# Designed miniproteins, single chains, continued (2): the designs that were tried, part 22

Each design is a single chain, and the fold is of that chain. pLDDT is the mean over its residues in the fold that is shown.

## One batch from the design tools (miniprotein)

Design m4737
Fold by ESMFold2-Fast:
Structure m4737 (fold): chain A 62 residues (1-62)
Amino acid sequence: GEEELERAAKELLERMKGLAQKVEDETGAKATLEQVSETEFRLTVEIDGETKVFEASALDLV
């Protein structure tokens, strides 16, 4: 339901923020967290000229 999806999206956002902070702290990389849609998030990590992209959806959690 909508309530379950909202909770999943909030939980995913919190986890993605934690991951971004951990990556920056452990690697010195620049981590950028973007909300692509109401339920989709993208984490972009840039280190030494390389770009890595991780995508996650709250829809996969409900």
Scores: mean pLDDT 78

Design m4738
Fold by ESMFold2-Fast:
Structure m4738 (fold): chain A 62 residues (1-62)
Amino acid sequence: RKELMEELLELGAELTSLSVKRVILLKNYPNDPKAQAEAAELGKKADELQAKIAEIEAQIKA
């Protein structure tokens, strides 16, 4: 349980970092297809982290 809580906090921090990077890319390079592609990659990574967070939360709640 304690390991799961620690992992949850770390994943949450990574999710926040990815979200910030996406915003910076889209703001600074709104018409750059490479920046848009990288922002999409970060979005997919964020979705994977959110799914992992949800799984850990379910395990803690059980």
Scores: mean pLDDT 80

Design m4739
Fold by ESMFold2-Fast:
Structure m4739 (fold): chain A 87 residues (1-87)
Amino acid sequence: MVEELRKAYEEAERARDELLAAADPSLRRQIEISMESLKKMVELAEEDYEKALKEAERIYLEKVLEEYKRIGAPQEVIDRLEELIEK
């Protein structure tokens, strides 16, 4: 989803000069407003995505640690995962 918004913005930005050159003044204003809105949406989505990804990574590592303890993985592996989670 975030990648789709990013691609849409990049496509619009790349075509900006062409779109603005072809459009009349009222359409140019509308295009600029749309591009600004899309850019803000991408920036917000990227920030939220990064935060969610970091949280998901921590949760994933905790689950992996629980599973490794359950199956009797070597203590050295368990210690390594615990260190990664504590950071």
Scores: mean pLDDT 66

Design m4740
Fold by ESMFold2-Fast:
Structure m4740 (fold): chain A 81 residues (1-81)
Amino acid sequence: SKEEYIKKVEELSKETLEEAKKIMEENPSVSEEEKQQKLEDIKKATEGAIKAIEEAKTDSEMELYLRLYEHEMKLFLEELK
């Protein structure tokens, strides 16, 4: 169901935000404004993924959007290192 895919996006968003905060706290070169912007970028990507899933017509489309979101979140965290 759409609710199950949205729940997976929300759970991954929570995990990604916590990991991003931890990585940025360990990097003294990142300003507080940059930290806030990076967290906002994750939140906007999450909103986009939820919107795409809400508008999806098939389970295959919902699965695709979830996988794209998972990949985007992984890349985002790697770029913070």
Scores: mean pLDDT 86

Design m4741
Fold by ESMFold2-Fast:
Structure m4741 (fold): chain A 69 residues (1-69)
Amino acid sequence: GKKAEEEKIALKAAELYGGQIAAELELKTGKPATYEVEKVDEETLRITVRAGDEVVVEELRVEDLLAKV
């Protein structure tokens, strides 16, 4: 259904955003960065980015992610 398609688009947008944060953190720290995206609830995704001992956590609403794509 349309809602499931929107959720997939939001997840892809979150993955791209996580990759951007990881690239920026990698440039800042000089260490390799990893990121993960997880579903918190029906309206919220959480991105966690790690580079060495540095951790960045961002919570994004699905509606805001859909507006970015």
Scores: mean pLDDT 79

Design m4742
Fold by ESMFold2-Fast:
Structure m4742 (fold): chain A 63 residues (1-63)
Amino acid sequence: MEEEKELEEAGEKGGRVGRNGALERARQRGLPPPSEEELERYGEKGGKLGRENQQYFLEERAK
């Protein structure tokens, strides 16, 4: 119950970080910002990583 909420929050945060990271990398390289489709893909990858990292910590905490 609380674990599911934490996973959802971690996924949302990871997605935001993924999108912002892609934008910042493009800016630092002097490239145009990625397309909206590319930003969505980076957000999905970030969200997945955020959920996986949070799940790992929840498993460690449950010991």
Scores: mean pLDDT 75

Design m4743
Fold by ESMFold2-Fast:
Structure m4743 (fold): chain A 71 residues (1-71)
Amino acid sequence: RDEVLSRVAGLVKKIIDAIDAGDDETAEKYLEELKRFVEDAVARGEISPELGEGILKAAETLYAAYKADRA
């Protein structure tokens, strides 16, 4: 579904922009928004569980790398 993928892309961009800015709080906020949005989309049958898991894993990997860099 194009609306779902468009919103995912927008949220991922916001996470990346926040990571690039070094803004931990903003990155975590958008990661949580992405997780909730993807979970809702999967629950509604708008995307597959496999796609949802892939999106969340990619986002969590980026966030974990950012946190490791700051430790």
Scores: mean pLDDT 78

Design m4744
Fold by ESMFold2-Fast:
Structure m4744 (fold): chain A 50 residues (1-50)
Amino acid sequence: SLDERAVKALSPLIARGAGEEEMLQALLDAGVSRDVATTAARNVHRALTS
């Protein structure tokens, strides 16, 4: 699930159309675990590009 930390980390990236890898790195930097970060970045990027 995408918690408040993930939302805060991804908001500026979503606004500028950043890619999945950039979103993944931002989540990892925010302290989200790799497993959760990978799933969240993929789901968010897929939702924005579908």
Scores: mean pLDDT 78

Design m4745
Fold by ESMFold2-Fast:
Structure m4745 (fold): chain A 87 residues (1-87)
Amino acid sequence: MMQRIQAVNDFSSSGTDFIDWLNSQGATDLAIDVARSMQPLFQQMLQSSPGQAQRDSRQLIDTINQARTMPPQQARDTVISRIQQLL
């Protein structure tokens, strides 16, 4: 059974990797947008049940993995849209 802290750590790691990827593409403004959008979801996950945190983390990680196959602008839009759906 995955604990809340593991779900939050997985979320944080995947989010940081995605932000680093956007920065590596020269898309610093898009990276800042993603970082700002992730903060409210991070706070929500800290207050969620372990099961909800695990579900939200998994959905975001799956979306990030899909988005990394896209151009930076589309990747950013896709990830932010998922964050908004999870809020």
Scores: mean pLDDT 81

Design m4746
Fold by ESMFold2-Fast:
Structure m4746 (fold): chain A 80 residues (1-80)
Amino acid sequence: RGVLSKEAEEKLREAIQKYFPEAYRIAEEVGMDPGHVLVAYLLYAVDGASEEEIRRLLLLMGASEEQARAIVERLRAILG
């Protein structure tokens, strides 16, 4: 977790739930930070990053192999 206060983290979480509800849902289902899942979501949707690039980034952000796979599969289902 960066330099964000608890209040800023909660506001970010609420913004993700409001504006990117699919990313928020994936984070809750997989048990990962919504901000980290949002980064993966945006890279997939906006930058056209490959599934392998997204998986590697998720692992670097502390996801397990199981979490990274589950996130990529869900992103493919809604954005692919």
Scores: mean pLDDT 81

Design m4747
Fold by ESMFold2-Fast:
Structure m4747 (fold): chain A 90 residues (1-90)
Amino acid sequence: KTKEELYKIIIEKAEEYREKGDLQTALFYLNEGSALAEEYAETKSVEEILEMLEERLKKMEPVFEKAVTTEEAKEAAEKVFELALEDLKK
């Protein structure tokens, strides 16, 4: 149940960043969030796991700000996002 609740929050945040055009942060939430959920959902609370995810995101923010995306890279990132989202919903 904790894992299901955490995935719902991760997907919602990832979709918010995707709508803003921030595909790097959106993919980070799906990839790192799902990894943290798989590792810790049975031992940590939703709040603790989200705090870990936010701490990791803070370290990546300067890297993401410097990332330049081409239209091709954006299309690839959108496709990766859709595939990751489908996997999390199954």
Scores: mean pLDDT 74

Design m4748
Fold by ESMFold2-Fast:
Structure m4748 (fold): chain A 82 residues (1-82)
Amino acid sequence: AVPLSPEQKKELDELYDKAEEELRRLAREEGASEEELAKKLDEWVEKYLKENEEKDPELAKVMAQRLRGRLRRNISLATAKP
């Protein structure tokens, strides 16, 4: 497997933070459900794969997997929030 560089990890974290902020905004302003939030995040991951797969397909898959893991975790935490 291709290891992620510090730059790539930082980029991934920034993408994650932006997605999380947008999701919170949607939840507050639109009352978006966890399912709607999950769908939007999945679109983000799919978009990332398509755009980066041409550059480095193995790296794109690794980063997408990492991003999905973090997004799933965040959704689960948001869902568990009372």
Scores: mean pLDDT 69

Design m4749
Fold by ESMFold2-Fast:
Structure m4749 (fold): chain A 79 residues (1-79)
Amino acid sequence: MTPEERARLLAEADRIAALTLKQVADVPRAQELVREGYEKAKEAIERGEPVSRVVNILSAGVLRGIGEALDEEIRRKKE
């Protein structure tokens, strides 16, 4: 991983995490899942892991968070 790739990935991870956390602000579990994915992605960047692995870790965290937010909305509609 080049210094330019590292800087770009950190900036994109920060942006994606911030936007997603804002969208799931009312669902604490969804926020936890997004934060876990973001932290794991940052750790992978710090270790110099391949770009594809960093993207996969970040994407998995975001998707899990969105899934939890959808599950919570469905649960509220059943009440």
Scores: mean pLDDT 81

Design m4750
Fold by ESMFold2-Fast:
Structure m4750 (fold): chain A 93 residues (1-93)
Amino acid sequence: SELEKEAEENLEYLEKAGVPKELLEKLKEVRKTGKKGQDVVEMAHIVVLLQEEHGLPREITLELIRLLIENADLPLDEQQEIAQEKLDKLLKE
């Protein structure tokens, strides 16, 4: 119930931040896949925090959320590899 409550609070935060209902519904479905889905919802929350605290453009914020949803169906090892590669490239710029 605590993890479920946390995921609901994250979804509510995303809605208040102006994430479209269509993406919120997709995130709700992704959450049902268990740990992977919970991680995707948490990552979406972090992306929105980057928008609010660091001025990330809304268009880029929404695109990153879509990318997280799209990758939610991939095996965990593939998701980690994709995330690691992107992080490595960002740290080098």
Scores: mean pLDDT 71

Design m4751
Fold by ESMFold2-Fast:
Structure m4751 (fold): chain A 92 residues (1-92)
Amino acid sequence: SEARRHLEEALRHVSEAIKAMDAGDVETAIKHLERAAEHARRQAELGVPGARDASGTLEKAIEALKKGDFVSAARYTTAAALILVGELLELE
């Protein structure tokens, strides 16, 4: 239940980050990716498989955005989203 809530929160923030990236709003995208990474990190602390990898991948997306590398940022964000969706499906 708590693990599921953190996964749902991480996915919500990833979705908002993607919308912000599509709009060219880098500051808002970074803010949402940072919140997604925090929720993924808490998932890793709760022992959810893949959550540590998702958190690390989201941190790479943030780093890419800060460098203006939008292609790498989109790739890392998508990779993290796929990991998080996989973890959510395993809880169902």
Scores: mean pLDDT 85

Design m4752
Fold by ESMFold2-Fast:
Structure m4752 (fold): chain A 55 residues (1-55)
Amino acid sequence: MKYRVVDAAALKRLSGVDLADGEVLTDEELAKLTGSRDGKAAAEALAHLGIVERV
């Protein structure tokens, strides 16, 4: 699955990684950034928080 970053500042606060608004990441890339073992669950949690959106 793919997700677009809509709040890069919030994502940086959670992951420590600088990304730009509008970048598209996979659920596996989001798992790696957050240190999560379940990429889909991590991506869905970030989408619920309004940090990324599903594309």
Scores: mean pLDDT 78

Design m4753
Fold by ESMFold2-Fast:
Structure m4753 (fold): chain A 129 residues (1-129)
Amino acid sequence: EEVFDEEEVEKLAELILSTGEFNEEGARQLARWALKAAKRFTAAEIAMLVYDLSQLPIFKELFPKLYEQLKRLPADLLINQTIDLSDPVELLAVAAAGALWEYAQKHKLDLSKVEDREKALREAFEPLK
């Protein structure tokens, strides 16, 4: 069981909302997933996931304002081996890893498959916009 610091959730949600990609409820949900994912995933694991997702056509459709920044982020994470949750792009990448993991576990999807990655990405993120 995890107790979320609601003040930290609101602070991270404000950063996610500032990207212009998400609604307020979606930003809060992503903030909670980011806090979970930060304990679960390394910078390298986040980098590989974001890289794989950035190759999907749906990724640019879902993140039109952040696509170029998210596409570049994997290289930066692999070089630095650290995640900065005060950066909205890095925070969103961690939140995306958390969202996809939670969605895949709930729906028993295989994220190694392109079809399952597209389904997970679409169904996890469309309600958050």
Scores: mean pLDDT 74

Design m4754
Fold by ESMFold2-Fast:
Structure m4754 (fold): chain A 60 residues (1-60)
Amino acid sequence: QLSPALERALKRLVTSPELLALRGGQSFKSVDELREFSRAELARVPGLSEAEIDAVLAYL
């Protein structure tokens, strides 16, 4: 079950211009595609705390 905070963090990541640029502008088909990224790359997205990134990585 997704918490509202985790759902918001996932949505922020899959819609982030920073991660889309790393994918050559390609949109995410699913949240599982976030597994392609390192913790450091996910941390480039502004507005996410280290705890929110940890929660995303634990979910994936």
Scores: mean pLDDT 79

Design m4755
Fold by ESMFold2-Fast:
Structure m4755 (fold): chain A 61 residues (1-61)
Amino acid sequence: SELEELLAEAEARIRAAKSAAEAFAVMVDTVQRLRELGVPEEERRRAARRLSALFDEMLAA
């Protein structure tokens, strides 16, 4: 699905990010796009949590 492809791309970009700033920008952009697509609140929260977990992993490294 379009949503799943968008999230997979975002996850790949976060994992490939060279800095916390780059990873954060990907996360923010992705969440904004989900809102623009009208994705339900519960699904947006799940996606945001998943991306946030990857971002936290980036910061811990």
Scores: mean pLDDT 80

Design m4756
Fold by ESMFold2-Fast:
Structure m4756 (fold): chain A 73 residues (1-73)
Amino acid sequence: MAEELVDRVLRAIREGGELPEEAVQALLDLFRDPSPENQEQAREAARRLDAFVREVAPEQEERDLRRRLEALL
């Protein structure tokens, strides 16, 4: 579930498109949920987002994407 939401967001970023509001909202809801199960999913999602940000770090134009991803965490 969280993995699919992350993949959807990352795909939109890679394609230079608008972030899918539905997927972003679902990730925010997941990150705000204090349940142990959702915390595990949130941790995995955060790890995947961090890995992607590190991969795009060389490109200055993508600096705003890091800010947007950090807002999800």
Scores: mean pLDDT 65

Design m4757
Fold by ESMFold2-Fast:
Structure m4757 (fold): chain A 63 residues (1-63)
Amino acid sequence: AQSLIDQGNALIKEGQKLIAEGRALMDKGDASGDLKTILKGIGLILRGIGLVFQGELLIKKAE
């Protein structure tokens, strides 16, 4: 269904946004030697990957 494809695309976009934010935090933490900031960045990347995966599953279910 088109609605599932739309929902899947929205989740993929949100996941990509979180991955980008996580990478920026990792870069900032690496530059400052702040392990906590690096770990926060990794956490955002993992959450973003999860949303992308969920979005792809919704799109596949619609096919």
Scores: mean pLDDT 84

Design m4758
Fold by ESMFold2-Fast:
Structure m4758 (fold): chain A 96 residues (1-96)
Amino acid sequence: MLEKLKEIIEKLKEILKQTDDPRLKKLIEELIEIAERLLELAKNPTEEHIPEIIGDILRLIGIILELEKIDNPLAPEVIKLAEELIKLARELIDKI
């Protein structure tokens, strides 16, 4: 879990360096913030954090919908990383 979250954060940071599209940059930065929050929660997951994790899943879905509107060759890779974050967030809930 923790290693996969760290890997996604690093991949998002690398894609962020490769793009000048301000819309794509904003969505990647938001994905990094969500991934870093999930990483922190994954260290000591508790039932009290479940509503926050569900909120993050809903935000990730919204980000994917916005990414699908962006005509950029990097957008499909960012969508895949966002989908992986949703999977990890669900796995985190299952561990609580």
Scores: mean pLDDT 87

Design m4759
Fold by ESMFold2-Fast:
Structure m4759 (fold): chain A 71 residues (1-71)
Amino acid sequence: MSFFDSIELLRLINEVKQKLDSLKNPPKEAVEYYNKGLELYRQAQLAQSIEEYEELLEKAREYVLRALELI
């Protein structure tokens, strides 16, 4: 369900942030992907339909996972 996916994504976002914050020189590309994912997650909270909400959450998840792969 989209609600549980949102909670799991928020946990992933927080985990990636903690890992990035622990690095002396985080890769620029990882920071950029993380920021894009976070912006998409925030846009999802403003979505006017369930379909838009789910699409934005999935895109946010993809960017956050790409950031995680680089760290």
Scores: mean pLDDT 83

Design m4760
Fold by ESMFold2-Fast:
Structure m4760 (fold): chain A 72 residues (1-72)
Amino acid sequence: MSQAERDRKATAIALQALTEASEALAAGDKDKAVQILEEGRRQVREVGAGTPAGERQVALLDGAAATVKGLT
């Protein structure tokens, strides 16, 4: 798989995770939102290992999960 393909796939996975986590938060399910973001992070790391775009998406999902955990 090319770097461009890995970058695009990592970005798509991150966008899907953020969208699904947002829907879970709108439904009041913070635990599910965190699980979705953590699973998305795992998938992004597997696909985007060693790419700058993959690293940025991992950081984005980690930040989103931390933000959700801090909501009270």
Scores: mean pLDDT 82

Design m4761
Fold by ESMFold2-Fast:
Formats: C-alpha cells, structure tokens, sequence
Structure m4761 (fold): chain A 91 residues (1-91)
C-alpha cells in the first residue's frame, strides 16, 4: 500500500536529482559561454574593437545560445517544482 508508494517516490526523487544535476551542469556551461560573449559584445562596441561583421556574428551566436538555454531552463524549473512536490509527499 502506502509503503510501496513511498518507495516509488524515493526512486523518482533520486532520478530527478540526477537529471537536475546533469541539466544544471549544461545550463552553467552554456550560461558561462553566453555571459562571455555578452561581455565581448558590450566592451567591443564601447571601445570600437569589433567590425560590423564581428558584431553580427556575436549577436547571432548570443541568440543561438539563448534559444538553446531557454528550453533547458524551463525543463530545470519544471523538474525542480516536481522534486519539491515529491519532497512534500515524503514528509
């Protein structure tokens, strides 16, 4: 009965923690790359260090990374909310 349901929730909790760990690593890696490109763009524009073509390439790469990050951040938020619900059921 209830003890088997608790075992299923504990297993799901462990699986969600592992998924969140892998997802957080990917988000950090992509987010760090995005931050560095945004800094390069900001400083390059401010100090006139970038050509018009280099600006376009950086803006395109930033947009590509943002598009890749959005679904990963949404998945992280969804899985984190699910983990909170499971933790409440186990208390």
Amino acid sequence: GEEEEKKKLEKKKKELKEKLKKLSKKIIELGSELTLLEIKLTLGKKYGLLSEEEIKELEAKIEELEAELRPLEAEYHKLSAELVKIKKKLK
Scores: mean pLDDT 87

Design m4762
Fold by ESMFold2-Fast:
Structure m4762 (fold): chain A 83 residues (1-83)
Amino acid sequence: MPKIYFGEVVGYEGNLPGVKIGDKVSVSANGVGKRAGVSILDKKGRLVASGLGTVLELDLENKEIVVELKTEKGEGKLTIKLD
């Protein structure tokens, strides 16, 4: 069963229209190199983007996850600081 991680966008690259630093993120993932489901909400709680991707890094000591993400509007990489 995938684990759900909650956090905040602290970095992004690529083509992810509407994504901003400080946006809230949920990541459903089975671990590094595995498929991830990602949802991004803005500071007002509006859905900005959702899609499927791959976990590139999961660092629980530093509370960081890095994912490659593909959405209907574009694809890129997110750096997320975990709660």
Scores: mean pLDDT 82

Design m4763
Fold by ESMFold2-Fast:
Structure m4763 (fold): chain A 83 residues (1-83)
Amino acid sequence: MEEVEKKAQELIDKLEELVKRAETALSNGNIDEAEKYVDEAIKLLRELEKHMDQLSEELRQRFAEIGDRVAELAKKVYEKKKK
C-alpha cells in the first residue's frame, strides 16, 4: 500500500505539472502544445484511476481536483480549436 501511495503521489505531482504547462501554453496561444499536455494528463489520470481503491482519502481528493482541472482545460482547448 505505501509503495502504491508513493507512486500515486508521483503521478499526481506529474499531473499538476502537466496542467500548469497546458495552462501556460493555452495562455500563450499555443493550442496544439496545450492539447499535447492535456492528452498526456488524461493518460496519467487513467493510470492513476487503476489504483483508486488503494489511495488515501487525501490522495483521492487531490485526484478528483486535478481531474476536474484537466476536464476544464480539455474543454477550453477543444473550444479554441473549433473557433
Scores: mean pLDDT 81

Design m4764
Fold by ESMFold2-Fast:
Structure m4764 (fold): chain A 77 residues (1-77)
Amino acid sequence: SEIEEIAKELYEKIKNENWNAEEVGKFIEKKVGANAKVAAQLFRDEGVVEDILEGKLDEEEAIKRIANGIKAAKALS
């Protein structure tokens, strides 16, 4: 799905470029039209960005959590 492709791209950006929740929110806004500030706050509250940066998640679990975050941001925007 488009959301899963976006989630995988976000996983790579977080892991390889140390993207924070604010950068994640801007990217989600560009890709799916969600509000960037709403998306950033949701990802800060969920904690997936920090968990990825600390190496606590495998790729499949991280992508699933990111995809759920994108859906939530879209619904709340």
Scores: mean pLDDT 88

Design m4765
Fold by ESMFold2-Fast:
Structure m4765 (fold): chain A 72 residues (1-72)
Amino acid sequence: SMSEELKRKVEEKGEEAVKAATSEDSEKKMMEMMKFAGDAIDEALAAGDTASAAEIGEIVGRKYAEAKKKKA
């Protein structure tokens, strides 16, 4: 489904952000995840899929925490 595809893409961008967490690209990759996830949440909410919107938010929160944990 569209919502499953959106969640998968957010997870992929989150993995990129976590991998880049200790590099000079960390802010860029984090912003890319945040921007995509924001659009994905808006799309899910417009479709009435509040559950998928919440799950996307959880993925973002988890990936943000993982990236922060890696920063010295």
Scores: mean pLDDT 85

Design m4766
Fold by ESMFold2-Fast:
Structure m4766 (fold): chain A 83 residues (1-83)
Amino acid sequence: SKEKQRLIAKAVAHEILAVGYELEGRFDEAAQSYELSADYFEKAGDLEMAAISYRKAAELYRKAGQVDKAKEMEQRASELEAK
């Protein structure tokens, strides 16, 4: 559907933005962008890509010192992988 294609396009755009922030050492913004990417992949029904993006967000939240957010992202990824 056009809706699914739009959601995937938004997910990819946030992933590209996240990579840019990561290259700049802006780990909190990078983590937030991967989290948004994961949310859009999940809404699109791409649970595998959503889980990958949540795991990447968790990694970057840990680099930013955001331990509780990292655990939240790891939990969300694990829930999607169990489906």
Scores: mean pLDDT 90

Design m4767
Fold by ESMFold2-Fast:
Structure m4767 (fold): chain A 85 residues (1-85)
Amino acid sequence: SLASAVRRAGDGLAKAIEEGNEFEADVWLAFVLISVAIALTNDDLTEEQKEEIRRLVNGLQEAAKAGDPEKVRELADRLAEVIES
């Protein structure tokens, strides 16, 4: 599922940040962004859910730039929960 993909990519991103591997972090972030872009095409999501997804993905990108792996994992989990709902 897209939710599982977001959780997996978020965990991969967090681990890459912990390891200081900028290339792997960029790859996993790209996978999060692709999964979110696909999720936003889902007409079963309400406009409120889509706005929450946009807010959470922006927060996740900021956490990644700040080098905060715990925040990345937290926001990836929250993204997955909205996508599953």
Scores: mean pLDDT 86

Design m4768
Fold by ESMFold2-Fast:
Structure m4768 (fold): chain A 99 residues (1-99)
Amino acid sequence: SELEKQKEKLEELLKTTENPALRAVGYLQLALLYKLLGEDKEKVEEYVEKAAELLKLEPEEKEEVLERILNLEEEGLAEVERLVRERLEPEVERAIAAL
């Protein structure tokens, strides 16, 4: 399964990633992959929570991100990307661009 391979690759990359912004993006991508693989909602919620802590999201913002991922709406994916970019400092944006 290609999605399972992507999940394993991302989990491995996160083990060696020290940058908080890159870890936050990685956790959001893991949440999306777990949702696509039909994993339990609790796993999706766990990774969204980890990303929210790193991005310092307000409770309402975290719930919005979670709902967007759980529904897998096209608008939800764009909103997650926008939220990450808006919450990042200039140096953190540079780090994400290096991905």
Scores: mean pLDDT 70

Design m4769
Fold by ESMFold2-Fast:
Structure m4769 (fold): chain A 58 residues (1-58)
Amino acid sequence: SMGEEIVREAFEKVKAALSPTASEAVKKRLIRQMSIAEGLRNGVDREFAEEFIEKLLE
């Protein structure tokens, strides 16, 4: 779906921008925070974005 494409693109962009030396916990926190924010900016529902990002992380 369009929502999945938007959230996945945000997830990949955020992940690529993160420091490779950051801990996994810090990376996951920033990915959640920034990818959800980008999804919301592009009109994706918050609950949908949160659920989909958790699927991408786990």
Scores: mean pLDDT 82

Design m4770
Fold by ESMFold2-Fast:
Structure m4770 (fold): chain A 64 residues (1-64)
Amino acid sequence: SSSELNEEFREFVRKLEESDDSREMKILALSSLIAVAQEYVRRGVPGAQETLDYIRAVLDKLMA
């Protein structure tokens, strides 16, 4: 469901933010996740656009 998709991605992003990984590694991981979320949007998966928007917001904050 759209709720489950959003929760899985948000949990992954939260764990990534909390990790001791370098900023560059976190940016790479988020960029890869954006590519996956974009494919889900292209396929019309419910909740994919909201998930993509969330990941983009986190990446933008990290790059600021």
Scores: mean pLDDT 81

Design m4771
Fold by ESMFold2-Fast:
Structure m4771 (fold): chain A 70 residues (1-70)
Amino acid sequence: SEETLELVTRMLVSLGLPEPKAEEIAKELLSKYPEDVVLEALIITGAKYPNASPEEFLKKLYEVLEELSK
């Protein structure tokens, strides 16, 4: 949904990503994974890696998404 795309984009921006890149990544994630899985992975990654750089956060986010997709 548009609301979920906006939420995911804002979460990524809050981690230090530029808005255009955050929106592109949010669209890619929501095209490849179910909405609930994306939101769960973002929450888990944020909780486990609260001090990660944007690059490290994205790396860990994709690892969590892969694990949840099994």
Scores: mean pLDDT 84

Design m4772
Fold by ESMFold2-Fast:
Structure m4772 (fold): chain A 118 residues (1-118)
Amino acid sequence: MEEDRKRIEAAREYAKDVLEKNKASPELQKLFDEAYKIAEKAVEAGHKEIVDVALRVLGALSYMAEGKKDEAIELLKKTIEEADRLIQRARQNGDTEAVKLAEEIKKVAEKALEYIEK
């Protein structure tokens, strides 16, 4: 858990710096805030795999701010696939918290993908 908290804090610091330097849109900043909040909840709840997919979303948002469109699209698509797999497993296990967090991060990734493919 402590290591996952360090990972999300490092990712936050990096992404925030990249978003500011590249004058990211208010929409990108909002997606970043949403993804980071989900990552924090996943760390607190001990859902390591959801932390991993949330970190990928933060990385994709950083790529989007830098204009690295292809890298962002690839990360977002992988994140959506992983989130779907996590949702299905969590539903089978009756883990309503994991379902909710995985659905929330999937929605952020889908919004980001829609925004960049526009």
Scores: mean pLDDT 84

